# Designed miniproteins, single chains, continued (3): the designs that were tried, part 41

Each design is a single chain, and the fold is of that chain. pLDDT is the mean over its residues in the fold that is shown.

## One batch from the design tools (miniprotein)

Design m9485
Fold by ESMFold2-Fast:
Structure m9485 (fold): chain A 108 residues (1-108)
Amino acid sequence: SLSPFQKTLLLFRLIAAYTDVYLALKRNPAVSEEELEEITKKLVELQKEFLEALKNDDYEKAIETLQRMLELIDEILERHSDAPPDVLAELENARRIVQDLIEELQKA
């Protein structure tokens, strides 16, 4: 079982990934306000599910939630492949953080 401190660090890393996705979407002129709102709502719902799973030591559900976050990031990257390089870099950084979190939880 992960300590409360370890769970807090995982959460902070997820918040960093969330922030990278949000800022990337906001800075991309091809992203509409409607798309930004839709994706932000999905990210908030996934973050809540991840937190509940971690609180319950349900690492299988926590991993499944992070896998859905990766799928969402991959969909954004596919739709906005022509985005500015800095926007793509922020999305790739978020993807890497989420993947690293999956790998760490698989060891827990």
Scores: mean pLDDT 87

Design m9486
Fold by ESMFold2-Fast:
Structure m9486 (fold): chain A 73 residues (1-73)
Amino acid sequence: KEEEKEKLEKKIEELEKKIKELEEEIKKLEEELAKETDPEKKKELKEKILELEEELGLLLIELGVLKRILKKL
């Protein structure tokens, strides 16, 4: 059980790192979108942001599940 706990903690840490990367990418794209005046480029940026936000949402759900499992170990 202790080895499973350590493995989960490591996976949670890696997942948190990936979440941080996505948050930073989304922030950069949001800043670009705020400065953009071209309607086509705005649409492209919005689509990219939505795709990354969707990926972030899935990772946050996974993180929540793993943290819940860890608390029960």
Scores: mean pLDDT 84

Design m9487
Fold by ESMFold2-Fast:
Structure m9487 (fold): chain A 65 residues (1-65)
Amino acid sequence: SEAQMEINKGRNAFDAGDYETAIEHFEKAVALDPSNAGARHLLEAARAALAGDEAAMRAHLLAAA
């Protein structure tokens, strides 16, 4: 699905430490499938990472799994 492709691009950007690009892709994934709680948690994790909030980032990554 297009939403899954955006999640994959976001995960690749996140793993590279490019949190701004990760946020862009996860926002697209959430827009394509607003019911996908995993994508929403990945978006929140990327936002937390950009803000330097490691604890919130880890909590949202766990919730996305």
Scores: mean pLDDT 89

Design m9488
Fold by ESMFold2-Fast:
Structure m9488 (fold): chain A 82 residues (1-82)
Amino acid sequence: MPPLSEQEKKRLSAILLSALGILIAALEFGIKYNTITEEDIENAERQLEYIKEKMKEYGINDPLLEKQIKRVEELIEEAKKK
């Protein structure tokens, strides 16, 4: 892979954090209003896996990203119980 600069890594971290934030908001909204579907859960799982793979691929270690990943995992499990 082409090497990422520190600025590029910071930019990618910001993009991933934004993606996780949107995913959290979507899951929380769907759970709260009882509109969450099996497709929404499967899509969330795919997006989460993609984010984890990109973090691993580019060597991104960010405690905020890790915290948001954990929150998405918890929301997915909550959604599955509905």
Scores: mean pLDDT 82

Design m9489
Fold by ESMFold2-Fast:
Structure m9489 (fold): chain A 66 residues (1-66)
Amino acid sequence: MPLTPLERRVVQAIAELGEATASELAERLGVSQSTVSRALNRLAARGIVEKVPSGKSTVYRLAAPP
């Protein structure tokens, strides 16, 4: 499946961190949280990342290697 440059960077960052919130990814990648959240929603829809609730935050992990 074709990934955008941002989606590729998000997947790589999650792989390096293990788990990450949208805000952590936004800070790491230097983009807005809304931009990262949109990329994460696309990746979750494709089964590449898993959305895991954690208290008041949501963390994301890789569901399968890209």
Scores: mean pLDDT 78

Design m9490
Fold by ESMFold2-Fast:
Structure m9490 (fold): chain A 60 residues (1-60)
Amino acid sequence: SMEEEERRKKLIEYMKETAKNIEKVSGDKELVEEIQRIIDEAEKTGNIEEAVKRYTELLL
């Protein structure tokens, strides 16, 4: 549905914003690249649940 599509877009935008903030504050390019890869995979597959899981595991 359109609502589900909107939720997926919001989650992806949140992860993108977090990656930008990490780059700006820490300059950790490797971590930013890994987050971007998770985002790219989520956009390609539409599997936001897996993306959130990988993102959480990366930052723990």
Scores: mean pLDDT 78

Design m9491
Fold by ESMFold2-Fast:
Structure m9491 (fold): chain A 77 residues (1-77)
Amino acid sequence: MEEADELLKKGIEYEKQGNYEEAASYFKRAADLYDQAGDTEKAAIAYENYARALEKLHGPDSVEVALALIRAAVAKL
């Protein structure tokens, strides 16, 4: 959890700098770790941040995919 929390924090820091490429990378890594740990709430938060960063980089199709993953994560339990 600590590693995933650190990755999420780094993603937010890069996002504040307007560096959406690095932010997306860190948010994706945080989301994957939270999902692997079974923390569906934090995974959903990380995927939501990832979707926001992807919208800046790649447009709406990537956002829709990320949002579908968030819905799947919350439906697990």
Scores: mean pLDDT 74

Design m9492
Fold by ESMFold2-Fast:
Structure m9492 (fold): chain A 87 residues (1-87)
Amino acid sequence: MEATKERIEKEGRELKEAADLVQAAMALVDQAERDPETVFQALLDRYGADEVAAFLDEAEEGAKKLGSISAQRRLQAARDRFRAYAA
């Protein structure tokens, strides 16, 4: 069994990784909200629809770990808009 301090250190690393991921995803979401056609086309050309959807899903899970309801909602909206654009 892990000591309490080791659990806190692991949880701290997981939260930092989630925060870094969410920060990067929210910067992308902010750009896509300002210029959706340019941003979504660039993402499709570089990564494809499935990879972008997976990234946004991971970012949403990160936002849930951080307790950020606003980030979760904006990521969900961006994913839905991206899927509509990619269809």
Scores: mean pLDDT 81

Design m9493
Fold by ESMFold2-Fast:
Structure m9493 (fold): chain A 90 residues (1-90)
Amino acid sequence: MIDEVEAAVRAAFAAHGREIRELTVEQLPEAEIVLLIVDSDMPINEENLAALKAAAEAAGAKLVVVELPNLSEASAEEIAAAVSAALDEA
């Protein structure tokens, strides 16, 4: 469930000494990291991804992209592990 995924992602951020916060659109410039989780089985429009990356960089934030096969069936633990690995590279 979405609730379990959010809890797992928050735990992964905490394990890396970072805090995840609920942000409004107006608070986006305060974000240090923008996390995007995507399904690798559904191809993303590269133009949309490039636009999001440019927007994050303009706000001074780093875009961290996590690609998972069959995201809709992925467990909260699998999502947390992938997020944790991506944060290590961030």
Scores: mean pLDDT 64

Design m9494
Fold by ESMFold2-Fast:
Structure m9494 (fold): chain A 92 residues (1-92)
Amino acid sequence: GSMATTFAQNLAQLAKDQGGSVDVKVDGGTVTLTLSGLSPTAITGVALRAIGADLDGLPVEVSISGDTVTVRLGGLSPEQAQAAATAAKNAV
């Protein structure tokens, strides 16, 4: 049950460690992480981590636009989505 929470926290942490910014939105069972202000190296690192994640069959969508990576994690309960969003917001 903690894989989505750990995943969201780790992506947010990676983006922040690279000097980027993180915005987090929750819509029911979906969490959207918008990771912005990223270098090309940070974009590659975030995108590869998101695409390569084993989340026990949970859908993960990744899109890249300019210096921004958007990661959409679906298939969660509302409680799981809120937990993942809170973990991402609390990454430092």
Scores: mean pLDDT 80

Design m9495
Fold by ESMFold2-Fast:
Structure m9495 (fold): chain A 70 residues (1-70)
Amino acid sequence: SYEEILEEFNERAAEIVDKTKDDKVKKEIAEVYFKALEEMEELIENGASEEEIRKVAEKALKEMEELLKK
């Protein structure tokens, strides 16, 4: 379900945020997170598949993980 995808995304994003103590990195991760949520909400409104929503979540999580390397 969309709810399960959003809950999993939220939980995994929180785990990524918790890996850093750098407030600047936390802010950048938060920006990626909220942008992805907006994109997922727009896709849901337009009748997108669960697979499409999962792809957005996975891309965002990967981007957040890359921010930890800075």
Scores: mean pLDDT 85

Design m9496
Fold by ESMFold2-Fast:
Structure m9496 (fold): chain A 94 residues (1-94)
Amino acid sequence: SGRELVEEARRLIEEAREALRRGDIRRALRLLGRAIRLAERALRDPDPEVQREARELLEEARELAMEALRQSEDLEDLLEAIGLVLRAIGLLLD
């Protein structure tokens, strides 16, 4: 269900936040990518509360991906972070 997708995405976002605090940029990016995919699926749920929560999680994922971008020490992580920021923005438009 969309609610289960939102709950799992929220858990992944909090794990990504902790990974960033530890300087584990690559792990944070993987977790954020998974969270964004779950939130995208949740946006298809007809429940407007699920859709609202999915959009809030996409905003949080965008902010964390921007933080990962600022902390990135190699080109691969930098490019992945840019990709996640753009994906989250795209999903928040419309």
Scores: mean pLDDT 89

Design m9497
Fold by ESMFold2-Fast:
Structure m9497 (fold): chain A 114 residues (1-114)
Amino acid sequence: SILPQILEDIRKIEEEIRQRLMELLKKADPSDRELILEIIGDILREIGHILDIDLMLEKAKQGKLSKDQLIAFIQDLIADYQDLRDRYADIDPALAALLDEAIAKLQQYLEQLK
């Protein structure tokens, strides 16, 4: 029962991050092709995470999701957010702050799941 609640919270975090990356893409200088491609790649990666969360939510509702599978996913997501934070810190400080809050929240979920 706790697994669906955690997954729904993580999905909300992912949507907030995806929205901020979309906002950053819209504000990007059209001549900065390298930055545009980087942001697009990161948006696609976050969409992939949302799809994984939706699949895990369906499994959790059916009692088929293991706690270990969710722990592994959260650990991978923390690593992704740490990478995003470091790359975007000087580009969008607001996104970096959102990622720091997201990492802290994910670490709290890991503590609940141990």
Scores: mean pLDDT 90

Design m9498
Fold by ESMFold2-Fast:
Structure m9498 (fold): chain A 56 residues (1-56)
Amino acid sequence: EDELITELNRAIQAGDVERAAEIGKRAKELGYESVADTIARALEIMGHREVAEELR
């Protein structure tokens, strides 16, 4: 959980949308729904609404 959050923060700070989406998919697959929802919200704010909807 903490490792996924750390990697997510790095991806967001770097503007790496593709990496953030990968982390979101992995979090969802592992059952970390709260982390996946956080990533979806971040992607939506960044203008990537379609990718965010796939994580919900």
Scores: mean pLDDT 75

Design m9499
Fold by ESMFold2-Fast:
Structure m9499 (fold): chain A 74 residues (1-74)
Amino acid sequence: SKEEKLLQKVREVGAALTAGDFERAVDLIEEILKEYPGDEFVISVAKQVLRVLEEKGAPQEVIDRAKKAIEEAS
């Protein structure tokens, strides 16, 4: 189902963040924002991921990609 697919992708984002794989985390967020444009839950998750990327000191290029993806989906 759409919900199951979305939850699986969100879990994959969490796993990537835990592993310090910031590129994978932002790639996955870009994918889900494209699949669910304007979805408040997805945008909220993406904003939470952006905060975690900033807190963990992800490269500025990764942070900028996340910000742009959120802006384009909002």
Scores: mean pLDDT 86

Design m9500
Fold by ESMFold2-Fast:
Structure m9500 (fold): chain A 62 residues (1-62)
Amino acid sequence: SGQDLAERLSELLNRAHRIETDPDKLEELQGIARQAVDALRAGDLETAERLVRELEEKVDEL
């Protein structure tokens, strides 16, 4: 579960960097990703999953 979330997080960031050139938007997306990584390290899978979903929604808007 945590490993699957980490892989999905990496894939989303890679996709964002391929699509988006605005550094401010990329910084916002990386901020969400950092929070998700912190939640994973803390063992808070519920928060990590929620943050990954938020990142997915924002990347889909690009």
Scores: mean pLDDT 82

Design m9501
Fold by ESMFold2-Fast:
Structure m9501 (fold): chain A 55 residues (1-55)
Amino acid sequence: MLSVEEALKLAREKAKEVGEEKINEEGQKIGKELGTSDGAEVVKELGELIKKGEI
């Protein structure tokens, strides 16, 4: 299972690839694949980055 740090890096790479409009969908998808314990932190971090427009 990926660490939160590794998962966040992977999520950023995928978000850049899919473009701004799909960033939220990709972030949620990655969080679900990681599971609740690790995925919850990833989803939280992704949500903040999406709000900033960084991913």
Scores: mean pLDDT 59

Design m9502
Fold by ESMFold2-Fast:
Formats: structure tokens, C-alpha cells, sequence
Structure m9502 (fold): chain A 55 residues (1-55)
């Protein structure tokens, strides 16, 4: 469980980073970067949901 909690915290930090970069990409009108970041966010959220269910 301890290792799982560490993985969850790591993914939460990654998700925060991705959301900040998405805001930057959207502000710049970089649609290609924004689309890639949205997919990464969705994948990271799915991973977090899976990890949290294993606690």
C-alpha cells in the first residue's frame, strides 16, 4: 500500500504539471500541443483512478 500511495502522489504531480502546460498551450493557440496534453491528462486520470481503486 505504501508504494501505491507514492505512485498516486507522483501521478498527481504529473497531472498538475500537464494541466498547467495545457493552460499555456491554449493561451498560445497551440491546438496540436493542447490536443496531445488533453490525451495525456485523460490517460493520467485513468491511471490514477485505477491505482486508487487498488488501495
Amino acid sequence: SERLEEQIKRYEKVLEWLREHLKEAEAKGDQRAAEALRKSIENTETMLDTLKKRL
Scores: mean pLDDT 86

Design m9503
Fold by ESMFold2-Fast:
Structure m9503 (fold): chain A 70 residues (1-70)
Amino acid sequence: MKTTTVVSLVEEEDGKNVYMTVLTYSEAGDITVEEKVMSKEEAEEYIKSLEGEKTITKESDRHTRVTIKK
């Protein structure tokens, strides 16, 4: 099943934690939403673990969006 995943990463002002929102869209129109708080290092490892074509957009110094197409 073809899916598109959009990950929004918002770094705290102290740079210690990252707020992660994961939106997964299926071809059938199903949307899954997951929210997590993790360390910056854990967030980077999570993004690297995701399979598919990644497009990284830096929206601000603390806000990054990653779009992944499977």
Scores: mean pLDDT 77

Design m9504
Fold by ESMFold2-Fast:
Order: sequence, then C-alpha cells, then structure tokens
Structure m9504 (fold): chain A 55 residues (1-55)
Amino acid sequence: AEELDEEKAKEAAEAAKKVAEMLGSPSARQYAERAVEGAKKGDGKAAGEGADKLG
C-alpha cells in the first residue's frame, strides 16, 4: 500500500529490527535500521523499502 498507518509502519519496523538482531545478519540489521528511521521520520516509503529488503 502507498499509504500506511504511522503506528502500523512503526510497529512493523520495530519487529523487523528485533528479528534482524536475533539473526545476527549485518545486512538484515542495516535494512531494519533503515525501516525504523523511516518510520520515525513519518516516511512510510523508506520504512516500507527497508522492510521489503529484509524479505
């Protein structure tokens, strides 16, 4: 979706970050961090791109 609820995007980004940390993958962590930062800025596109790169 082009437009995401801000809280839902933030929740997804936080979950992705935790999963990436558990996996210990540097690449996954980098994409998860991008998603979290995008959600903090209210940039759903950046948050979505980070999450998509994770899988």
Scores: mean pLDDT 65

Design m9505
Fold by ESMFold2-Fast:
Structure m9505 (fold): chain A 66 residues (1-66)
Amino acid sequence: GAMEKKQKELIERIERGRRGAEEAGILDEELEELVRKAIELARKGDIEGAERLAEEFDRLGVAKLV
């Protein structure tokens, strides 16, 4: 269903973000905790909550690259 597709796509996007941060050498405890919480919310069906944490991960990741 649409919910399952959104959950799968969001989790895959979050996991790609984690891999990118790890490859860039910026994956720290703060970013790992955001990934963990975002995936947990996505699995529970809180797509909006997971999206907010994914956006925070992106913002912090960019800040850590500067």
Scores: mean pLDDT 83

Design m9506
Fold by ESMFold2-Fast:
Parts: sequence; structure tokens; C-alpha cells
Structure m9506 (fold): chain A 80 residues (1-80)
Amino acid sequence: NYKELAEEYEKKGQELEKKGDYKGAGSQYALAGAYYARAGDYEKAAEYFEQASEYYKKAGDDASAADAEAMSKEYREKAE
């Protein structure tokens, strides 16, 4: 079930965020976004790709942040 996988990666992201592992948090939030998209939840997909972008920026990974931001914009457009 893609929604359950998305929720699992969301929780992993939150745990890594609390530990200050911003690159890890970004990666887990990006996976949550991808699985929400596969579940058809484009609003949550956009939100979690936006969170991934924010944490990649905090980690200094500007390339991954830009990729996640682009995915967030794409899924916001699909949610309309």
C-alpha cells in the first residue's frame, strides 16, 4: 500500500529531523512525497517534496533541494 509506505517514510524523516540529520530527513521526506504521488495524493506529495527541499537546503545540498522543489511544483499543479 503506497499510502502506508509514504506514512512510514514521513515518520523516518521526522526522526532524522529530530536528530539533526537534515540530509537524511530530506531523503526520507522525498520518498514520502514519491509514495504519496503513487497513492494519488498529489497535495501531500507536493508538501513532502517541499519539506525535502527545505531540509536539503539546511544540509547544503542545493542540487537535491532544487530537484525536490521542482517535484513539489509539478505535484501542486496536478492537485489543481
Scores: mean pLDDT 89

Design m9507
Fold by ESMFold2-Fast:
Structure m9507 (fold): chain A 73 residues (1-73)
Amino acid sequence: SLEEEIEKLRKEIEKKKKEIKELEKEKEELKKNLKTQDQLNRLVGLEIRIIGLEFEIELLEKKIKELEKKIKE
């Protein structure tokens, strides 16, 4: 059903949001002791991963909205 598909997508979004929270914590810890170019490179890598996950969440949220329209119409 469309409702079951929406539930699966919401669970995927929650998993990605949890991953973002973990990466944000790692970023904050890294920022507190930022002394080397290698640490800066790691920080940039974390930021890129977070941006990628946020983009994936936006795509999933858009898909949910389209499925919700089909249920309402």
Scores: mean pLDDT 86

Design m9508
Fold by ESMFold2-Fast:
Structure m9508 (fold): chain A 69 residues (1-69)
Amino acid sequence: SLVLALEIALREVEAGNTEAAEKLLEVAQKQNAPEEVIKLLEEAVRYAKEGNIEKAVKLIREALEKVKS
C-alpha cells in the first residue's frame, strides 16, 4: 500500500532517517503513482539530503493527502 509506505517514511524521516524518503520514491514509482505525487517525493528527497527535515516532512504529508483524496 502506497498510503502505508508514505506513513512509515514520514515517521522515519521525522526521526532523522532521511534514506526513507529515497525508498518511498522508489515504492511510488514502482506502484505507478500519479506524476504530481512523484514530483512531491522527488522534492522531499532533495530536502532530506540537504538536512531540511521540516520541508521534507511537509512534502511527504502533501503527497499523503493527495493519495488519500
Scores: mean pLDDT 86

Design m9509
Fold by ESMFold2-Fast:
Order: structure tokens, then sequence, then C-alpha cells
Structure m9509 (fold): chain A 80 residues (1-80)
């Protein structure tokens, strides 16, 4: 039991770190995209770029939600 608890705690910490790193990567990507937007010549080019990049950001958010759900499941096992 102690070994199982230790394993679950390590998995939870690992997921927390992955979520944190993913969030940092999102911020870097968003900042870079904003720089690219500033170079656009037309409103249509700008709108297309934003729309194309928005799904990517949403996909990353969903990945973070999945990691959070996995952490929640592990946490419940630790409480049982």
Amino acid sequence: DAAKVQQLQQQLEQLRQQSKELGKQINDDVKKIKKEIEKMKTQEELKKLVEERKPLVNQIRQQMDQLAAQAEAIYKQLQA
C-alpha cells in the first residue's frame, strides 16, 4: 500500500509538471503568433491566421484538461 501511494503521488506530480510546461509553451506560442499578426498586410490575412491558430490553442487546452482529469482520478485513488 505504501508503495502504491508513493507511485500515485509521483504520477500526480509528473502530471502537474507536464501541465505547467504545456501552459508555458502556450504562452510562448501565443506571443509569437501576435508578432506574426503585426506583420500582416490585410485584415483577411490577419483573420485567417487567428482562426487557423485558435484550434491549436484549443487543442492544447483540451490536453491540459485531460491531464487534470487524470490527476483527479489518481487523487481519488489516494483518498480511497
Scores: mean pLDDT 75

Design m9510
Fold by ESMFold2-Fast:
Structure m9510 (fold): chain A 82 residues (1-82)
Amino acid sequence: SELKKYIEEAEKAAEEAAKAAAELAQAAGSEALDKVEEALAEINEYLNNAYASKDAKEAEEYKKKVEEIKRELEELREEVLK
């Protein structure tokens, strides 16, 4: 179903975001720690909301929010590693 598909995509994006966050924390140390912790907390909230979604449209919205935070973490990681 589309609902299950979007939840699985949100989970995948969250896993990729966690990897980017770990790399960012290792590279930047304490300077990035607060931003990493805030981003991971927001991802957890959006994932919980995705799991609670009653239809595919709700799940897609939370998937997009997780993907946006993933992009922000990846961009910050690239900025630190250049």
Scores: mean pLDDT 85

Design m9511
Fold by ESMFold2-Fast:
Structure m9511 (fold): chain A 92 residues (1-92)
Amino acid sequence: MQETLEKLGDILAERLKPETLEEIKNRLVEEYREAIANKDYEKALEIVYEALKEMIEAAVPEEEKEEALKKLEEIYEEAKKELEEIKEKEKK
């Protein structure tokens, strides 16, 4: 899961201008840090998903955008499911 998200992030970083990536990262870091401090891991995951979605919107051509967004949604849903399983395991 994390490996696939990281690969997608790397591909998008290659296509984005450094300044655009920096702006997205700065917004992400503030909100993500707050979510982690509150132990809201589901919100933290949502923040990462939104950032990657913005990167796809900025970097990916229209024809590839639909497929890239679909792949991101699949990764996000799998990560959400893993997070729920971890929460259940920690309680019992």
Scores: mean pLDDT 67

Design m9512
Fold by ESMFold2-Fast:
Structure m9512 (fold): chain A 62 residues (1-62)
Amino acid sequence: LAEKVVEEARRLAEEHADDAEVVREAERAAELAATGDPTKVAAAAILLVGVRISLEWGLPVR
């Protein structure tokens, strides 16, 4: 799970390299997932879901 979350975060950052806020949140998620801690990995997954919802609905990424 952690490995897949890190991969998704990196992919999101690459696809949206022109959006500094998306890149920032994706990097944060990758750092959390890389720890391997189940709670931090879950937090990273939730963060990525939030970023994707914001992108789909045209909302600000935070």
Scores: mean pLDDT 75

Design m9513
Fold by ESMFold2-Fast:
Structure m9513 (fold): chain A 70 residues (1-70)
Amino acid sequence: DAALAAFIEMLERYIAGVSGGEALALERATAALVLADPEVLALVRELGERWEARGGSKEALQELLEELKA
């Protein structure tokens, strides 16, 4: 739950183009949580495969995020 929420927050900030120390800290914390949670890690890998299949655009990523939140 916490790992998935952190991952979604990181992706939303990436789509919004947010950068800097706060974004880097969130990325590091999210990576640690995702790596520690095999269920979330599997979801992240599956999301990556689906994103690549849809052409790897920010639009495709936004669509996948809405699917993940549903």
Scores: mean pLDDT 71

Design m9514
Fold by ESMFold2-Fast:
Structure m9514 (fold): chain A 83 residues (1-83)
Amino acid sequence: SEELRERIEELIREAEELKEEAEKETDPLKLIGLILRAIGIQFEAELLKKQTEDPELLELAEEAIRLAEEAIKIALEKLKTLK
C-alpha cells in the first residue's frame, strides 16, 4: 500500500539522518540516544515487514534496518573511544 511504502521511506530517511548525526556527534549521552532511536527504527521496520509480501517493500524495510545498524555501529565505536 502507499501508506506502508511512505512509512518505510520515512524510516529510511530517519535512519540516514541518525547515521549522519552519529558520524558528527561526540557527546556520550547523545550517542546513547542515537543508538536507542536506531533500535526503534529496526524494531518498527521488522514489524512493517510482517505486514507485506511485496518484495520491493521488504527490500526497502531491510535498507532501513541496515542504515540503522550502521548508525548503531558508528555510535558504539565512538563510545568505546571516550575513556
Scores: mean pLDDT 88

Design m9515
Fold by ESMFold2-Fast:
Structure m9515 (fold): chain A 68 residues (1-68)
Amino acid sequence: MDLEKVRELLLEFGLSEEQAEYIVTLIEHLLSHGLSKEEILEKLREKLLELGYSEEQAEAIVEELEKL
């Protein structure tokens, strides 16, 4: 997974630089612990909801990240 492209995509969806950096760091952490891409995307969906994004927005972001 290209983390630079992930960061750019998150910013394009309207996340702040701080939120995008947090999520990229979370992805790096989960990858280093051997989680699959599918497991990482599921955890990201939950985190986006915790950050106040709607279910529809979280699903749209995760769908685009799945393509990377």
Scores: mean pLDDT 82

Design m9516
Fold by ESMFold2-Fast:
Structure m9516 (fold): chain A 118 residues (1-118)
Amino acid sequence: LVVDDDEALRQRLQELFPGILTAANGLEGLELAEGVTFGIIVLDLDMPVMSGFEVLRALRERGIKTPVLVLTGDGSEETIRRALELGASDVLRKPVSDEELREKVEELREKYLEELKE
C-alpha cells in the first residue's frame, strides 16, 4: 500500500510494484489498511489533512504490524527519530531512486514475512 498525496509518486510506485494499492491521503490509507492485510506500507509524512505521523500512530494504535517505509522531504534527524519512535520500520529522504525504493521495500517485506512464521 502507498499513501502519498503526490499523484506522480503514486504512479511511479505503481509502475515499480504492479498491483500495489494506492491512497491519495492518510484517511484513505488508514481505511484500506484496516480492511486489507498488506506486506508493506509506503507512507509520506508531508500530507495535508492527516500527517504521516498521525497515520503511523493510528496504524500502531490499531494493532497493525505491517512494516512502514516512511518517505519525507524533511530528512532532519528529529523527523527520522520521531518516525522511528512512532513505529516506522525505516525512513528514506526524498528524492528517492527506483533502486533504493525497490531494495528497501523488498527488504522490509521479507523481514515481515519471516516474523509472521514465528
Scores: mean pLDDT 72

Design m9517
Fold by ESMFold2-Fast:
Structure m9517 (fold): chain A 81 residues (1-81)
Amino acid sequence: SEKERQRQALLDLIRTISESLSDLDAGFITEEEAKKRILEAIDEALRQGLPEDVAERVRRLVEEGDWGAALELLRQALRDL
């Protein structure tokens, strides 16, 4: 179903952001590398059924460096499904 596709896209994106931030905190990647990975994951999530409005809001927060707010927005979108 469309909701199942959106749920999977949200879960995959949350996982990618969380893993990227963990790698950043551990010093395995740079902030620029983390941002690139997350932005690429947003584009993939959009292709997989993530709503465009959610994708745009998350992209803005990531571009601003507010990765915690981006994760919370995605978790809220998941709860609202």
Scores: mean pLDDT 86

Design m9518
Fold by ESMFold2-Fast:
Structure m9518 (fold): chain A 86 residues (1-86)
Amino acid sequence: KAEELIRKGEETEDPLKAAELYAQAAYEALKAGDKELAAEAYEKAAETLAENMDEINAKYPETEKVSKEEALEAAKERAAKARELV
């Protein structure tokens, strides 16, 4: 199930939706005990948000900017914590 969510994220052109799918994949991987896959999925989510932040800010209005920055920070924290579990 986690691998299916990662694949959907890779196929998703919207970086916000892709990052959400990667975060869901990480959560499912953690529930299954796959710490390595969870770390990879959280890292993909953080990387997707970081690499596409300018495009996301251009596409989505200023009213959503703070929420997107908070999402990136949360994704980075989750990636770091998951990596520590590996």
Scores: mean pLDDT 73

Design m9519
Fold by ESMFold2-Fast:
Structure m9519 (fold): chain A 80 residues (1-80)
Amino acid sequence: SDGELLKKIHDVVVETLEKKGPLSDEDYEKLIEILTRVRELILEGRYEEAKELLREEAERLKESNPTLAEILREVLKILE
């Protein structure tokens, strides 16, 4: 179910933040923006587009925002 999937996404985000430490306020805003769009795509049944968004954002952010990119990669694994 979408509810079960969204809970797994929430749990992996929390677990990754606990392991890596807190994000900056700017990176939290970026994370929330990306996860809000991912949630919208999932609720619309657009799972492949949600995966593509996560791949593109993780690749774009990997050098500048490595912890944020790692969180997005962990979310992507849940959708795979």
Scores: mean pLDDT 86

Design m9520
Fold by ESMFold2-Fast:
Structure m9520 (fold): chain A 67 residues (1-67)
Amino acid sequence: GMGGARSALGEAEKALELAKKAGNEEAAQYFQKAVDAARQGLADGKGSEGARRAGEYGRLGRKAMEA
């Protein structure tokens, strides 16, 4: 639902800031896509889809941070 998309947006924004501070451009690009997906889901009333896509991009960003 929309609550999930709002939560995903907050987590993605925080992760994006940390990736930028770390200089990890790959992770920052994934977390930016997560932010965009969550925002799009909120705007379109497709919060569950936005949260799911944000979660997938967030997972890829975290993997980039681990590499």
Scores: mean pLDDT 83

